# Designed miniproteins, single chains, continued (4): the designs that were tried, part 56

Each design is a single chain, and the fold is of that chain. pLDDT is the mean over its residues in the fold that is shown.

## One batch from the design tools (miniprotein)

Design m13922
Fold by ESMFold2-Fast:
Structure m13922 (fold): chain A 69 residues (1-69)
Amino acid sequence: MEKAAERIKEEIKKLYSKDEGEKLGYNAESIVYGYAKDKKVGDGAIESMKKSDPKAGELVEEILKKELE
């Protein structure tokens, strides 16, 4: 989980400004830990992020898939 959160933060920083990247990184970290506790809640949070910030949501989904498989 820690590796997934760090990787997501790094990728988000490449696509967004510092302020937006920090905010999205915090949200992504919360989603990663939420997914670890309850996959259903985590899946819903990923879909919600994909609606508001598609690139960030897709990164969360792809990296979680890579780290947890």
Scores: mean pLDDT 76

Design m13923
Fold by ESMFold2-Fast:
Formats: structure tokens, C-alpha cells, sequence
Structure m13923 (fold): chain A 85 residues (1-85)
């Protein structure tokens, strides 16, 4: 439904913003990029859980999977930048 679509769009947009922060900051200060992205990913998970609490169990699973994918993308990006340093 619209609430599920809005929640998934929010997570996608927030995840992209976190990835952009890692790219922009990581080249100058990888430690700060890691710390700040971990803080934002925790906030994203908490926000996603609150937004998903009124959704069906199937839609809650979709939200959780998307958050997990965003977390994995962030970790992969941080590892790539660390290897280039």
C-alpha cells in the first residue's frame, strides 16, 4: 500500500544519502566516515522499525531486508575506500 511504498522510498533515499556521505568524507577522514555512517545507519534502522510497526508482517520483512541491504552497501563502500587508502 502507499504507506509501505513511502517507507521503502524513505529508506532508499536515506541509504543513498549515507552512501554519499561515506564517499564525500571517506576520502579525507575514513575514521569519521565510519563513525558517522554507523550513527546514521542506527538512526535509519530505528526510524524504519517505527515506520514499519503498523505494516503487515510481509511488508515489515521487506523493510528489514532493505535496511540490511543499505547497511551492507555502506560496509562494502567503507571496505573499498579503506583498501584504496
Amino acid sequence: GPLTTDTLSYISDAGRSILQLIIDLGGQNLKDARSESQRLLRQLRDDADRRASSLSPEDQSAVSSMVQQMDQNAQDTLKRLEAEA
Scores: mean pLDDT 84

Design m13924
Fold by ESMFold2-Fast:
Structure m13924 (fold): chain A 83 residues (1-83)
Amino acid sequence: GMRGKRIRALEGAIRAVMLALQGRFDEAEKILEEIDREYGDDPFVKRFIEIAREGIELAKRGDYTGAIGRLLRLIGELIDLEL
């Protein structure tokens, strides 16, 4: 269902930002590309990808506090879908 697809997309987006925080930028970007390909027709998924891309770009610039802020936002979106 729609909820399950959004949860899977959020789990992937969270994983991508976590990889970026580890300096694994190519792997992070590839995960977002795969999510966009599979679920990118959903506006909620597009928003999750945008938040995750912001997190990756912040991590690339060494703004780890900013990247963590985007990660926490994605976790908040996941909690909202489960409640």
Scores: mean pLDDT 88

Design m13925
Fold by ESMFold2-Fast:
Structure m13925 (fold): chain A 95 residues (1-95)
Amino acid sequence: SPLDKTRETIDKIADIIQKGIDDNTPLEDTLEEMLKAAEGNPEVREVVELLREQVQTLIKKNPSLKSPEQQKIILLQVGQQLYLFYLGLLRKQAG
């Protein structure tokens, strides 16, 4: 089903986020890998693009968010938003 492909894409993105946190990968590099992973799924790609824009706007307003500790928190929040998006798709499918 389309949901199975979306789940696989979200799982892959979740792994990218977790690896970025564990390896202290720069936030921008992790976000670019997430966007590439979403290339085959337009709905997920749109959400990732929106989240990237929101993160870039936040950092421009608050340069202190560039610290490694705060970048990990941002990645966790991005992961949470993708999970909520997926739950929304599951709820829509369930009725």
Scores: mean pLDDT 83

Design m13926
Fold by ESMFold2-Fast:
Structure m13926 (fold): chain A 96 residues (1-96)
Amino acid sequence: APSEEELEQAFEELKKALLKYAKGESEIEGVTILDKEEREKLKKKIEEEGKKLGKEEAAKAAIYLLEALEAAKNKDVEKLLEYHEKAEEYTRKALE
């Protein structure tokens, strides 16, 4: 499992990248940003798989990361920061 410091650093780097993208200062290279229909289908699949595997906290973390990416695409910095924080919280819970 990643250390607490490694996890915190990874989420800080992700936050910086998403904020730059939301501000129009950079493109997120190597990341496919899904359209609304693809995002909703993936979100539902993640939720269903999380329930089947008993990994509901990990599924929530993944869903919040998708919501943060969508907020960044829409230049909604407030929602981006909220979803990023929730993604980190649920990732931490999933590793307990």
Scores: mean pLDDT 76

Design m13927
Fold by ESMFold2-Fast:
Order: C-alpha cells, then sequence, then structure tokens
Structure m13927 (fold): chain A 71 residues (1-71)
C-alpha cells in the first residue's frame, strides 16, 4: 500500500469523524482523535502497515456509532 493511499484513507476517516463528532461522547471523540494523530506519525515514519492498522481501528470505533459505516 502506498503512502498516498494511506493519507487518502486517513482523510476519509477524519471526514467521517468530523461528520459524526457531535454524536460522539467527548471521551470517545478524544480517543479517536488520538488514534488519528498516531496514524499520521506512523505514516511520517514510513511504518505503513502500522498506520493502516491504526486507521482501521479508528474506522471500527466510528462503525460502533454509525452502523452504515463498516470496517
Amino acid sequence: MTKEELEKQLKEVEATFEEIKDKLSPKMAEAIQKTLEEAKELIRQGKLLEADIQIGSAEVALATHKVSFSR
């Protein structure tokens, strides 16, 4: 997977997060925000597989609240 693909996925997850942010508890919003920041740092370090896992974790957390969003 390319760095550009991961950056695109990260932006899509960030957009979904901003869309439902008002529906999340403050604690859950903070946890997702931290996961996204960690994914950015992993992309910077070239740890693309670890970044992909972190992005996936954020997607799963968002899916817990938004049933139409899977993976």
Scores: mean pLDDT 77

Design m13928
Fold by ESMFold2-Fast:
Structure m13928 (fold): chain A 83 residues (1-83)
Amino acid sequence: SSQSRRNAQNYINRANDYIDRGDLVGASNYLDRASDYLSQSPDDYQTRSDYYDTLSRLHQAMGNSDGASSFQQRSDQYRRISS
């Protein structure tokens, strides 16, 4: 539903804010909530792209550069589909 997409995007936005604050645990918790709503909107490739982009940022902040690169590649793939 459009509400599930909006909820997912709101939690992704909050996760990005928490990454910017250095609260990586808080960011991870918000991404988990976003994932629950994202599962209700399987064709929302734009929100899925934003989700993986934020996961990439989180892993980069955690020092996991290989994981960050993998998630960024997945984000780019979904972004191309959503266009």
Scores: mean pLDDT 87

Design m13929
Fold by ESMFold2-Fast:
Structure m13929 (fold): chain A 107 residues (1-107)
Amino acid sequence: LKEERDEVLRRMKEVSEQLEKLGLTPEILAEVAREKGYDDLAEEVKDKSVFEAILLIFDRYGVAEAEEFIRAAYEKIKPSLTPEQQKELEKLVDELIELLHRYAALT
């Protein structure tokens, strides 16, 4: 239903903003895009928020590719974080992926 979809989108935005504070930025998503050969996508996502970038990837390539982008970005930044930051990042990444799958099911 519309109300559930709007709630999922709101939480995805909140989680994405928290991920940006931990270093999962649009720039990191652009690096993942370049490594995967999506050069045009890399330039487009660079100027977006993480929330906007994830929805763009979902709309063009589907939920599995969007999940792969999130996981690849997580692996890139994980080594530069403290153990406490890594636990918070993992929690937020898992929540974002669950929300993304819920959003896909409602669409």
Scores: mean pLDDT 86

Design m13930
Fold by ESMFold2-Fast:
Structure m13930 (fold): chain A 117 residues (1-117)
Amino acid sequence: LLFVRGGRVGGEIAKILREEGRKVIVLTFESDASAVEEYADELFTLPDDATLGEILRKLREIVGEYEPEEIIPVSDRRGDQLGLYNFLLNIAAPLLGIPKEKIKLAGKLWEEALKRL
């Protein structure tokens, strides 16, 4: 599962994972959706102004239905990606019962995506 807030890098990461033969489930925001939709096997969107509660509810739905092997936060800026990572690791994972081992920063994948831009 890709949790995307930054369509440019998000689209490239989704593309790389699809090229590797992985099933890519994307949760993103409306403004980023067009950049990732071509490479997502399943696409879920939230309003750009989605509340914390709305984000957590949608994550619970997706994780419960698809049981993703990995959850990867994606943003176009490294600082924003670290913010998403901290949210997933310290707030979402404990609240949703997700093993922290499933939350991956995927630094090499993020750097590879930047090289493609």
Scores: mean pLDDT 80

Design m13931
Fold by ESMFold2-Fast:
Parts: structure tokens; C-alpha cells; sequence
Structure m13931 (fold): chain A 69 residues (1-69)
């Protein structure tokens, strides 16, 4: 699946903030980068999340797959 819409993206960003403790500024940066590329594969989304937040690539991939359509 892929991240294709604002709803899935919003839930993913919320989990990065609340569960993973990612700073709001980094969540915002990741969100902007992802929105510029939707529809985006879970693999590419994981790369973008890792680059902007420092969350491990494997964790980012699982999170992207969780909210993919």
C-alpha cells in the first residue's frame, strides 16, 4: 500500500509525536515532505520519516505500512 491521503498521514504524524516523542518541529518537517510526495510508497515514506525525525528506518517503515492504503 501507499500513503495517499491526509487522514492516514495525520494519524501517522500524531503517533510520531505522542508515542515516539518526536519534537513537533520535526513532525511538521516530515509532514511537509510527505505531503509533497503523496501518493508515496511505505518504503519511501519510511526514508523521509527517518531523515527528518531520526526514528529508526525499520520502525518508520512499520509505521508507514500501518497507515498505508
Amino acid sequence: GALVGADGLDRLLTELYLRYGVPAEQVEAAGRALLARVPVSAEEAARIIHEHTGVPRAVARRLAEKYAE
Scores: mean pLDDT 81

Design m13932
Fold by ESMFold2-Fast:
Formats: structure tokens, sequence, C-alpha cells
Structure m13932 (fold): chain A 119 residues (1-119)
């Protein structure tokens, strides 16, 4: 099923950004592409790659989620989703696909989790 929004997690990594952006841009033109950066700073090279691709950069410097309770994690994720929705113009009920780049030795792949944006 075609997502309304694709959210890419790159961790300020230029190679992961360059790998994931062309994959996301293969989606129909109606699909909005956002890159979520949780790092405090984004490198100029990563910013340039996102801008050249025409994707929306969403910055949300998140605390270490592994140190949070489940309730605190859910609150952070809800705030991230709200910022993504604002930046992309997504409405409640939008189909969101969140993807990251997985590395296993020399192999790379796209890992995604589908969800629906809630108000």
Amino acid sequence: MTPDVVVILTHNDLEETRFALPWAQAEPASTRVAVLEREPAVSPEVQAAIDEAGATLVRFPAPDLSKLSQEERNAVIDEEMARIAEATGAKPGARVLTVGVARLGEFRGIIGAAGIYKA
C-alpha cells in the first residue's frame, strides 16, 4: 500500500542518506519525503543531499530513548510524529512509513515500520 509520508532515519550519516533518499523518491509524487535527524547538528553534506533531493528536513534532537520509560518514549515519539506532520502537511489518518538503513557487514538494506498518524 502506498504511504502518504516516508520518514527516513539517517543519524547524520551521508552514506545512509544517499542510499535511502533515491529509494524513497521512487514512491509516487503524491508521497511526501521527510528526513528525521535526532542528532544535535546536521553536517553540511547531509543537508545538501536532502536539499538536492527535495526532501523535508525535520530536526528533533531526542534524548537517549533507551534511558526512558515506555510512557516517556511514547510521548517523545508522539512529539516527533507531530513535528513530521507539521513539516510535511500530513493530516490525521495519513499512512506513514518510517525507514532506516540497516547494515550487516558489507550489506545495506531498508528497514521500515508502517503506521498511521494520529491527531
Scores: mean pLDDT 69

Design m13933
Fold by ESMFold2-Fast:
Structure m13933 (fold): chain A 100 residues (1-100)
Amino acid sequence: SVQDLLDELIARITEIVKGLELSDEEEALLARTWVEVSEAVDQALAQGESEAGRQALIATLEAQRARLDAAAKRSTDPEQRALLLEVSRELAAVIARIRA
């Protein structure tokens, strides 16, 4: 289910960031991403298993992935860039599974 995919995504990103010293900018960006993803999930669930709800969720995940990719491109810190790209890849994997 979409809910199971999102629970798995949250668990994997929690594992990725666990034990890392995140910058205030990284923490704020990831927190904003989670708020927006969570709101899109709630909206998709409110619309049931509709195609419109599914497409809206995909669009939100793609927008957040693009934001993470843009932040990584602007980062001068190789570790920050690697972290943001890893989170972006996890979002891309979930998008692919929702589309399948």
Scores: mean pLDDT 75

Design m13934
Fold by ESMFold2-Fast:
Structure m13934 (fold): chain A 70 residues (1-70)
Amino acid sequence: MKEYPKLVEALNEYQRAPPDKRLEAARRVGEAAVEDGVPQELIDTLAASIPDPELAEAFRRGYEEALAKR
């Protein structure tokens, strides 16, 4: 059992974000996932659950960019 508090917080912000801020919120979800040490397999599962392909791409890019900065 693992807790990902930053990821959960970022996901809540994403769900509450207005449409014009959804892309930024999706990138933040990816960044928070790196901070919590979320494995790639879970990231792939979460991205697949995002119905908007642009938001799913932003989430993956946020994860990759944050991972590269670490």
Scores: mean pLDDT 76

Design m13935
Fold by ESMFold2-Fast:
Structure m13935 (fold): chain A 56 residues (1-56)
Amino acid sequence: MLVTVTVTLPVSTSDEKAIEEGKKAAEEKYPGSKVVDVFIRDTPDTRTVSVVAELP
């Protein structure tokens, strides 16, 4: 079963840090899940990181 965890970060956040924060949030919300996909969408003021994770 796939789940999506979304984190909103400042637009100044680097791609590397955004991905790291997204993966951290996914692990905290769904311990033991495996990250399948990560994608970033930018808005005028924020970066939205969506992590798709597979539950154990």
Scores: mean pLDDT 81

Design m13936
Fold by ESMFold2-Fast:
Structure m13936 (fold): chain A 80 residues (1-80)
Amino acid sequence: NVDLVERYLNAAQRAELRANNGLLSKAQAINAIRNEAERVGKKVDLSTIQAEVDKYAGPDGLLSAADTLSAIASVLAKAA
């Protein structure tokens, strides 16, 4: 799980951190989870991804990098 999370951080999430925002939209978080699931050869239902993202999204509909990484790990663990 940690290795999967770190691998995604080297793409979209690291770009967000460099922007000093540290925040991702729900759509970006969903894409992050989908891309990682595809990379590791796991099929995950969109409803499961959306439910996990919604748990971490703040009132503004944004997720921190840390929350997004946690959502990725949680979704992939459920797919196992």
Scores: mean pLDDT 69

Design m13937
Fold by ESMFold2-Fast:
Structure m13937 (fold): chain A 72 residues (1-72)
Amino acid sequence: MEELKEKKEKIKAALKEDPSLSVLLFTKDKKKQEELEKKIGVKLSEELKKFAFEYSVEEGIKLIVEGVEKSM
């Protein structure tokens, strides 16, 4: 559990410094996810991505909502 907690902290810190990284988490591009992992220094498992998505929702919600409305 410690490793998961430490990885979550690194993700939070990275997203706090670079909020745009949250957008990379929502892309369908596996390669972009790997680049994000390199930037954070943490391998993003499904659970960590879920955590990052949830954390990013607050800061990216407006952009996501607008994007969804345009995509409909």
Scores: mean pLDDT 68

Design m13938
Fold by ESMFold2-Fast:
Structure m13938 (fold): chain A 85 residues (1-85)
Amino acid sequence: MIDQIRQYLNDGDISTAMRIMNQIRDTISDSQRSQINNYIGNYYYNQGNYYTAYQSYQQSISLDPNNTDSQNNLQQVQIQIQQQQ
């Protein structure tokens, strides 16, 4: 299920990814929810929506402070936001 969410986000189908996320949200751990928020952040980052990506990475870190992928991605998106401003 989580891998399917990643695949739909990579394919640009956020509506299907969010539908699957909502179906499994109450059945998964905070660490798994953190990983999904990292994937959502990656989707928005690839779309050039750095502010929404930033929010998604922050939510990921809030759910799992040890999610190193989200920590690294948050640093990268902060640089992009600074360049856009």
Scores: mean pLDDT 84

Design m13939
Fold by ESMFold2-Fast:
Structure m13939 (fold): chain A 91 residues (1-91)
Amino acid sequence: MVSQEEIDFALEQFRLFLDSEVPLAVKVAAVASVPALAPLVPYVEAGDREAALALLRELLERGEVSVRDVVAVDVELGVAQLVEAVERVTA
């Protein structure tokens, strides 16, 4: 059972992720790295924030995506940002 507070927390975390100053390609890579969030990838690529958040809410309410999957995006984002930083230094 997922509480409304858990759903709201996950949606706020994902909203902050989408609104971050990170390049779109890095955001897409981070979401694509979490298999449970694969259905969100087309909306993230399109910059359709409202559609991405609406679909995430539906997936969370159905239990197809967990709060842990949303938190995993922040971890994958950190890894993707580090890879991009290393590539810039080695250029």
Scores: mean pLDDT 76

Design m13940
Fold by ESMFold2-Fast:
Order: C-alpha cells, then structure tokens, then sequence
Structure m13940 (fold): chain A 100 residues (1-100)
C-alpha cells in the first residue's frame, strides 16, 4: 500500500507540474485549469486517506463529470494512474486535450 500510495502521489505531482507549466503557453482558460487542479487535489486527498484504487477511480469518474470534463479526459487520468509504461503520452494528452 505505501509503495502504491507514493507511486500515485508522484503521478499526480507530475500531472500538476505539467498543467501549471503549460497552461499559459497553451492559452488554456484559467477556469478550466483551476477545475483540473481541483480534481487533482481531490484525487491526492483520496490517495492520502488510503482509499482503494476502485474508490479513487469512482471519484475521478464522478467528480470529473461534475466538473464538466469529457469521458476521454476522465479515462486519460484513470489510465495514467493505473498504467505502467504510457505515463508521459497519457499525461501529454490530458494537458493538451482538456476541454477548449
């Protein structure tokens, strides 16, 4: 559990840094960026609270939809957190696909 927790927290940190580093350059709407960062904060909190992977996936689906993110963005976050090899490609898609 601790190794899995550290793995997810690192992935969340990497997504957060990529979003913040590219948001202005990509001309992203500040409200969309804020909503995405809020979702990442909620995922990080769930990981820190020791929620199961299934509970975290359910949280991402529910809160992602409530915040107005597309199914592709939601699935991208889930794939990034659960995937072992496609990390950078999936994170890139999440940063650049975000609802325009």
Amino acid sequence: MEEEKEKYLKKIEDIRKMVLGNAELLGRDPETVEKFLKLLDEIEKAVKEGKSLQDIINLIRERGKELGFSEDVINGIISYLTGEGGIKGTAYRLIFIGEA
Scores: mean pLDDT 68

Design m13941
Fold by ESMFold2-Fast:
Structure m13941 (fold): chain A 88 residues (1-88)
Amino acid sequence: MEEKIAEIRRLGLRLIEIALKIKDEKEQKLVLEAVRLIHRGIQALKNGDYESARQLAEEVRRIAEKIKNEEARETALRAAELLLEMAK
């Protein structure tokens, strides 16, 4: 359980690194919004709020579909997948 939370956190940190390299402000804001939702998802998991964790993971997936940067999109989708897996 702790190892998967650490992996989700690592994916969030990777998204911040990618966002800092994105020159388009609107795209950067979308990636940083995915980071914010991932962080909230981790907090929901830690609190045993699996319903909120699932809803936040679905929101990450919706934001990821709007992200044009392939690495950022795939990283956000992977974080959402792990959040959903842990919220079972």
Scores: mean pLDDT 86

Design m13942
Fold by ESMFold2-Fast:
Structure m13942 (fold): chain A 95 residues (1-95)
Amino acid sequence: KKEKIREEALKLVRAEIYEMVKLGLEVDEETKEALKTIAKRAILELKEGKNPSSMPKEEIEKKAKEFEKNFEKLPEEYKKLYKEVEELIDKLIEE
């Protein structure tokens, strides 16, 4: 179902943002494009029944939960980037 694909893709995006924040990366155009590319690839792989990431599922779940727990403490640029990627995922699921 579309909902399951959306959930799995968003968990991966949350885990990736958590790692970017932990590494102190700046939200520049390269970082935005990298995350959007990860999201696009995840949707395509999940639609084909493939695993979209080499990261263990348990690690993705753990990092995604840390992202949610710390969402209000994130820099505004990361909050904005997450919303943009969520909108992109929603658009790609409809395709």
Scores: mean pLDDT 82

Design m13943
Fold by ESMFold2-Fast:
Order: C-alpha cells, then sequence, then structure tokens
Structure m13943 (fold): chain A 75 residues (1-75)
C-alpha cells in the first residue's frame, strides 16, 4: 500500500539520520549522543521491519520512538 511505502521511506531516512548522528557522537566523544543515536537506530530498524511486514500501527509507534531519540541525539 502507499501508506506502507511512505512508512518504509520514513524509517529508512530515520535510520540513515541516526547512523550519521552516531558518527557525530563518536567524533565528539559524547556518551549521551551515542546512546541516543544507538536507540534511534534500533527503533528505526524495528519501524522498517514492521512497515515492510505491513504492520502500520507498530511501524508508526517505532518511528515515533526513533524520532524522540533523534531529538535527544541533538537532531
Amino acid sequence: SMEAEELVKRAERLLEGAKKALEVGKQMNSEIMIEAAEKAIRYAEEALRYAKEGNLEKARQYIDKAEEYMDKAGG
């Protein structure tokens, strides 16, 4: 469905952003940024899995969690 495709793209963008935030956190030696980025990566990966399975409710839930931790990572 179009909704599942949009959630896949959103989760993929969050995953790429979280990976970049992790690299920045490591360069800055910021434990807070590293931990937040690692959580964002895990939640974005879960969101991507659920979106691909067509579980839109769980995909949205994990996207929201990934976005929360991206904000904490200084995004």
Scores: mean pLDDT 88

Design m13944
Fold by ESMFold2-Fast:
Structure m13944 (fold): chain A 74 residues (1-74)
Amino acid sequence: MIEPVPEEVALELARRALENPENSSLVSAAMLALAASGRHIEAFRLGAEVARLRGDEKEAKRLEEKRRKLEEEK
């Protein structure tokens, strides 16, 4: 079980990850922080956007599908 992370901190990490899509550690940290703050949909959305910026369409599609599944379950 992950400990709650303040939403503001998670969103700041997400912003930095979008500015530095090549920094895999930062991207992973931002996605984990978003998930820890209860923002699972936004975590997958961030991952998909970063994957698209890197030209990894397969990974972007995979993360988009996970985001869609979460939205459909709610």
Scores: mean pLDDT 77

Design m13945
Fold by ESMFold2-Fast:
Structure m13945 (fold): chain A 62 residues (1-62)
Amino acid sequence: MEEIRRLLEEEVELSMELMKHIVEALISTDPAEKAAHLAKADELAERSEELGRELERKLAEA
């Protein structure tokens, strides 16, 4: 139970950070800042997908 809770908390944190970087990329007018935020968003999206798969596996076990 505690592991599922921790994975959910991590997923929420990653999702919030991902959305923050996407928003910053969309509103930024500087190409360099835009590229930096998009690169960070890509990294966070990949980590979020990995955590989502772990959550699915743990939920299937429960």
Scores: mean pLDDT 81

Design m13946
Fold by ESMFold2-Fast:
Structure m13946 (fold): chain A 80 residues (1-80)
Amino acid sequence: SLLEELAEAFAPLSEEQREAMIRSLEETGRLPVPAEHADRLTAPLLRAGARFLGVEGDHAVFGFADPASRQLVLEALRSV
């Protein structure tokens, strides 16, 4: 499933990185992906319905037009 694919893709993230991403996504609807993980996470996120918004500092930032896509990514981050 796409949820399992996303959870597997998120598994290499540190607990601190994952918690920061969850917080940002819940508070702002935006997902900042650390540069060290951006290449690996971009394709799974785009398949999940994320949109690349740009680079902010050392993060690739993604947004979600569809609340269901955002919820799927939140569930995957929490399932790690």
Scores: mean pLDDT 87

Design m13947
Fold by ESMFold2-Fast:
Structure m13947 (fold): chain A 74 residues (1-74)
Amino acid sequence: SEAEREALLAEAKARIREAGRELGLPEGVVQYLEAELEAFVRANRDAPLEELRARVEAFMGAALELMRALAASG
């Protein structure tokens, strides 16, 4: 459903924001990754919900690794 897809996106964005806070990353980095996530979800809009969830989890894994690498370099 649309509500379940919106909830999935909102939850993923919250995870990015929380990681940004914990790692002390600039707001611009958090905003960039949120925009990339929104674009990724749009590109996958025709996928069934369970496939979208799996793809979002893969995206989140890569995004969180990038955030940790950026924190380690600052």
Scores: mean pLDDT 87

Design m13948
Fold by ESMFold2-Fast:
Structure m13948 (fold): chain A 70 residues (1-70)
Amino acid sequence: RPAPPERQVQRLTPEQQEVLERARRLAGDDPVVTYAAFADLVRSGEVSDEALERAVELARREREQAEARL
């Protein structure tokens, strides 16, 4: 099977992988909250635990609002 062209977004750096794993732990295995928090951190360029906790809390809040809207 020929390899399709890959984007840098799919090929995470070791640092980005660690951030994603920590976000997963803080989000309690919620993939939507995990991904939203990770996306916020990558966009801002922040990789600190403090920024991670803030991003997870914000993403969790937005997730709850989206569910309540349903």
Scores: mean pLDDT 68

Design m13949
Fold by ESMFold2-Fast:
Order: structure tokens, then sequence, then C-alpha cells
Structure m13949 (fold): chain A 90 residues (1-90)
């Protein structure tokens, strides 16, 4: 499903950030792919989509700071997205 694909892409992105293997361009492309999957999933309400998109946007802003603290914040926000999606899935 689109939701399960989004969760797996988020987990992959977090792993790559932790490994220092993700560029700004790759991060942006992965977030855009995840956002498209979430937009198309009918199990996610309009209100939930707004919250999820806000979290993804904030993760991007923190990642682009190029600081250790910014990367840790970005990972935390992506983990929050995963948690919310797993709650919707159940």
Amino acid sequence: SNLEKAIEKLKELIKKIEEGKVSEEEFKEKIDEIAELLEKDPRISTEEKKELFDLLYKARLYFFEKTKEGKEKAISLLEEVIKKLEEIKE
C-alpha cells in the first residue's frame, strides 16, 4: 500500500541520514516521493495529511541547517511521521 511504502521510504531515509549518505537533492526527492504517497492514500484524513506535510516540511528545514542538531531534529520529525502513519495503519 501507499502508506506502507511511505513508512519504508522514511525508514530508509533516516538510515541514510545516520550514515551521512544523503545529499540535499536526494533528501528533497525522497520527501517529495513520500508526500505523493501520503496524498494518494485514502486512509489518511485531510487534517492528518496537513499535520504530516508540516512535519515533513520542518524535517527538510532542519536537515538543510547542516548542523548535528539540525540532523537530529530532522530524524526525530521523520520518526514522528512514521509513528503517526503506523497508528493510522492499525
Scores: mean pLDDT 86

Design m13950
Fold by ESMFold2-Fast:
Structure m13950 (fold): chain A 119 residues (1-119)
Amino acid sequence: DEYLEKGDIESAVREYYLLGLQAYEEENYEKAIEYFEKALELDPENLVSLIYLGEALEKLEKYEKAVEYYEKAIEIAEKELPHRVPLLLVRLGKALEKLGKYEEAKEYYEKAKELGAIT
């Protein structure tokens, strides 16, 4: 990739998460995960890659790993993009519900509602 040869890390991160989004839209979730992981190797706090990696893992029913990435995404979003937090709490709640953690999921849904998660 020419962006890596030019030493532009931000362009390389963007290229990888765009390839990940394309793979995700094609429902190739394994390939999407690989691209998002490549973006996170270059930028561990890339919020887009953390969110979509969680979503791709959820599509593959890897709920425990999806929870880990959503928790990390929430931590970063609280500092950088607080308006993203309510939707991430809903995603986290849904993944916890799939793990049978219904009471924990309910707490995150209520927190998301209080913070203004849209229907």
Scores: mean pLDDT 85

Design m13951
Fold by ESMFold2-Fast:
Structure m13951 (fold): chain A 80 residues (1-80)
Amino acid sequence: SDELKQQLIETLRGMKEEAPPEIAEKIDEVIELIENNEPLSVIIEKLEEVIKLLSESDDPRHQSLALILRFYKEQLEEAS
């Protein structure tokens, strides 16, 4: 869904402001893949990398962001 992709982009842009620089760079990569209409499998793979990095963080805020992105990943997998 184009609406789901747009909501994910807006969510990712917000998260980028709270993420460490290394994770923010990968968030930008996910946004670029979505805007370029790359295959869902490629978007999901890059999104999983961001989720993993946030989940491995000792910051509870980053762990909460990972849960939100995991929700979007599941919705994208169901849409594909």
Scores: mean pLDDT 84

Design m13952
Fold by ESMFold2-Fast:
Structure m13952 (fold): chain A 82 residues (1-82)
Amino acid sequence: SMKESVLLARATVELSAVYFLERAVKEKGMPKEQAIKELETAIEGLDETIKEMKEMNMPESLIKKLEEARKRAREVKRKLLE
């Protein structure tokens, strides 16, 4: 459906954002405070997308991939706050 296509596009952007932020933090290419803020935004976006995907009964394998990305983003943020 059109809604599923939009959610897939959103998921792709969000997965790319997490990958970019992980790399930027590892390479110290971004100030710590900015990284924390952008990780919080990415986590919030993933929370919303995961919720909508579950409501639409989208494939569990896809939902798990987003949940794994959210877990990685949360761990990166946790380490930055230590």
Scores: mean pLDDT 88

Design m13953
Fold by ESMFold2-Fast:
Structure m13953 (fold): chain A 59 residues (1-59)
Amino acid sequence: MLRERYREVAEEAAAEVDPDLPPEEQLRLVIDRTRERLIAEGVPESDVERVIREVLEHS
């Protein structure tokens, strides 16, 4: 459930990032936007950080 929501929000964030930026900066912006939005939706910060860690470790 939360991993699916993360993917959805991250896809939305990625669509708004400038494609001319370096890949490392694009990834950072996507992660930051996704974190911000999930927290704003009421997801606990600890759960957001767990999902981000899972995605980065297993992608």
Scores: mean pLDDT 78

Design m13954
Fold by ESMFold2-Fast:
Structure m13954 (fold): chain A 81 residues (1-81)
Amino acid sequence: DIEEVAERVKELVKKAAEKFGPDKVAEVLRQNADDAAALPPSPDLQRAADLFRQAADYAAKGDIEKAAELAGEGARAYLRS
């Protein structure tokens, strides 16, 4: 279920920020955006890449709650692709 995976991604981002710090989470989310952008183009993959980039920017600012929300939405878009 895409919704269950998106919710688990939100919790994982929060836990990763607690364990590894916000800068490491931002780095990984930027890599996820780049990975999505490297796949054959689709509207859902472009949305996933954009959402992961936004999540990385919020994580870098220390806004982990917003980063987790956006990462979950990015995962939802990616899984719909």
Scores: mean pLDDT 85

Design m13955
Fold by ESMFold2-Fast:
Structure m13955 (fold): chain A 76 residues (1-76)
Amino acid sequence: MSESVYLPLKKAEELLEFAKNEFTPEKVPEVEKKLAETRELRDLVASRGAPQEFVDKVDKLLEETKKIVEEKLKKA
């Protein structure tokens, strides 16, 4: 129970770690795919009445991931 609520949060945290530690310009397609997949899971759990605090935390992590990716692409 509640595994679907934790899945987007876990994936968002893993994506943020990936963006900080492993992201390179050649991995843009991979990060975009993972962002889309995490967004779909976030929307699914939100539609099923997931606690708003978890949904908001996922959104914040995804936005932070996007900013880090954009910053690294600017420096490349």
Scores: mean pLDDT 79

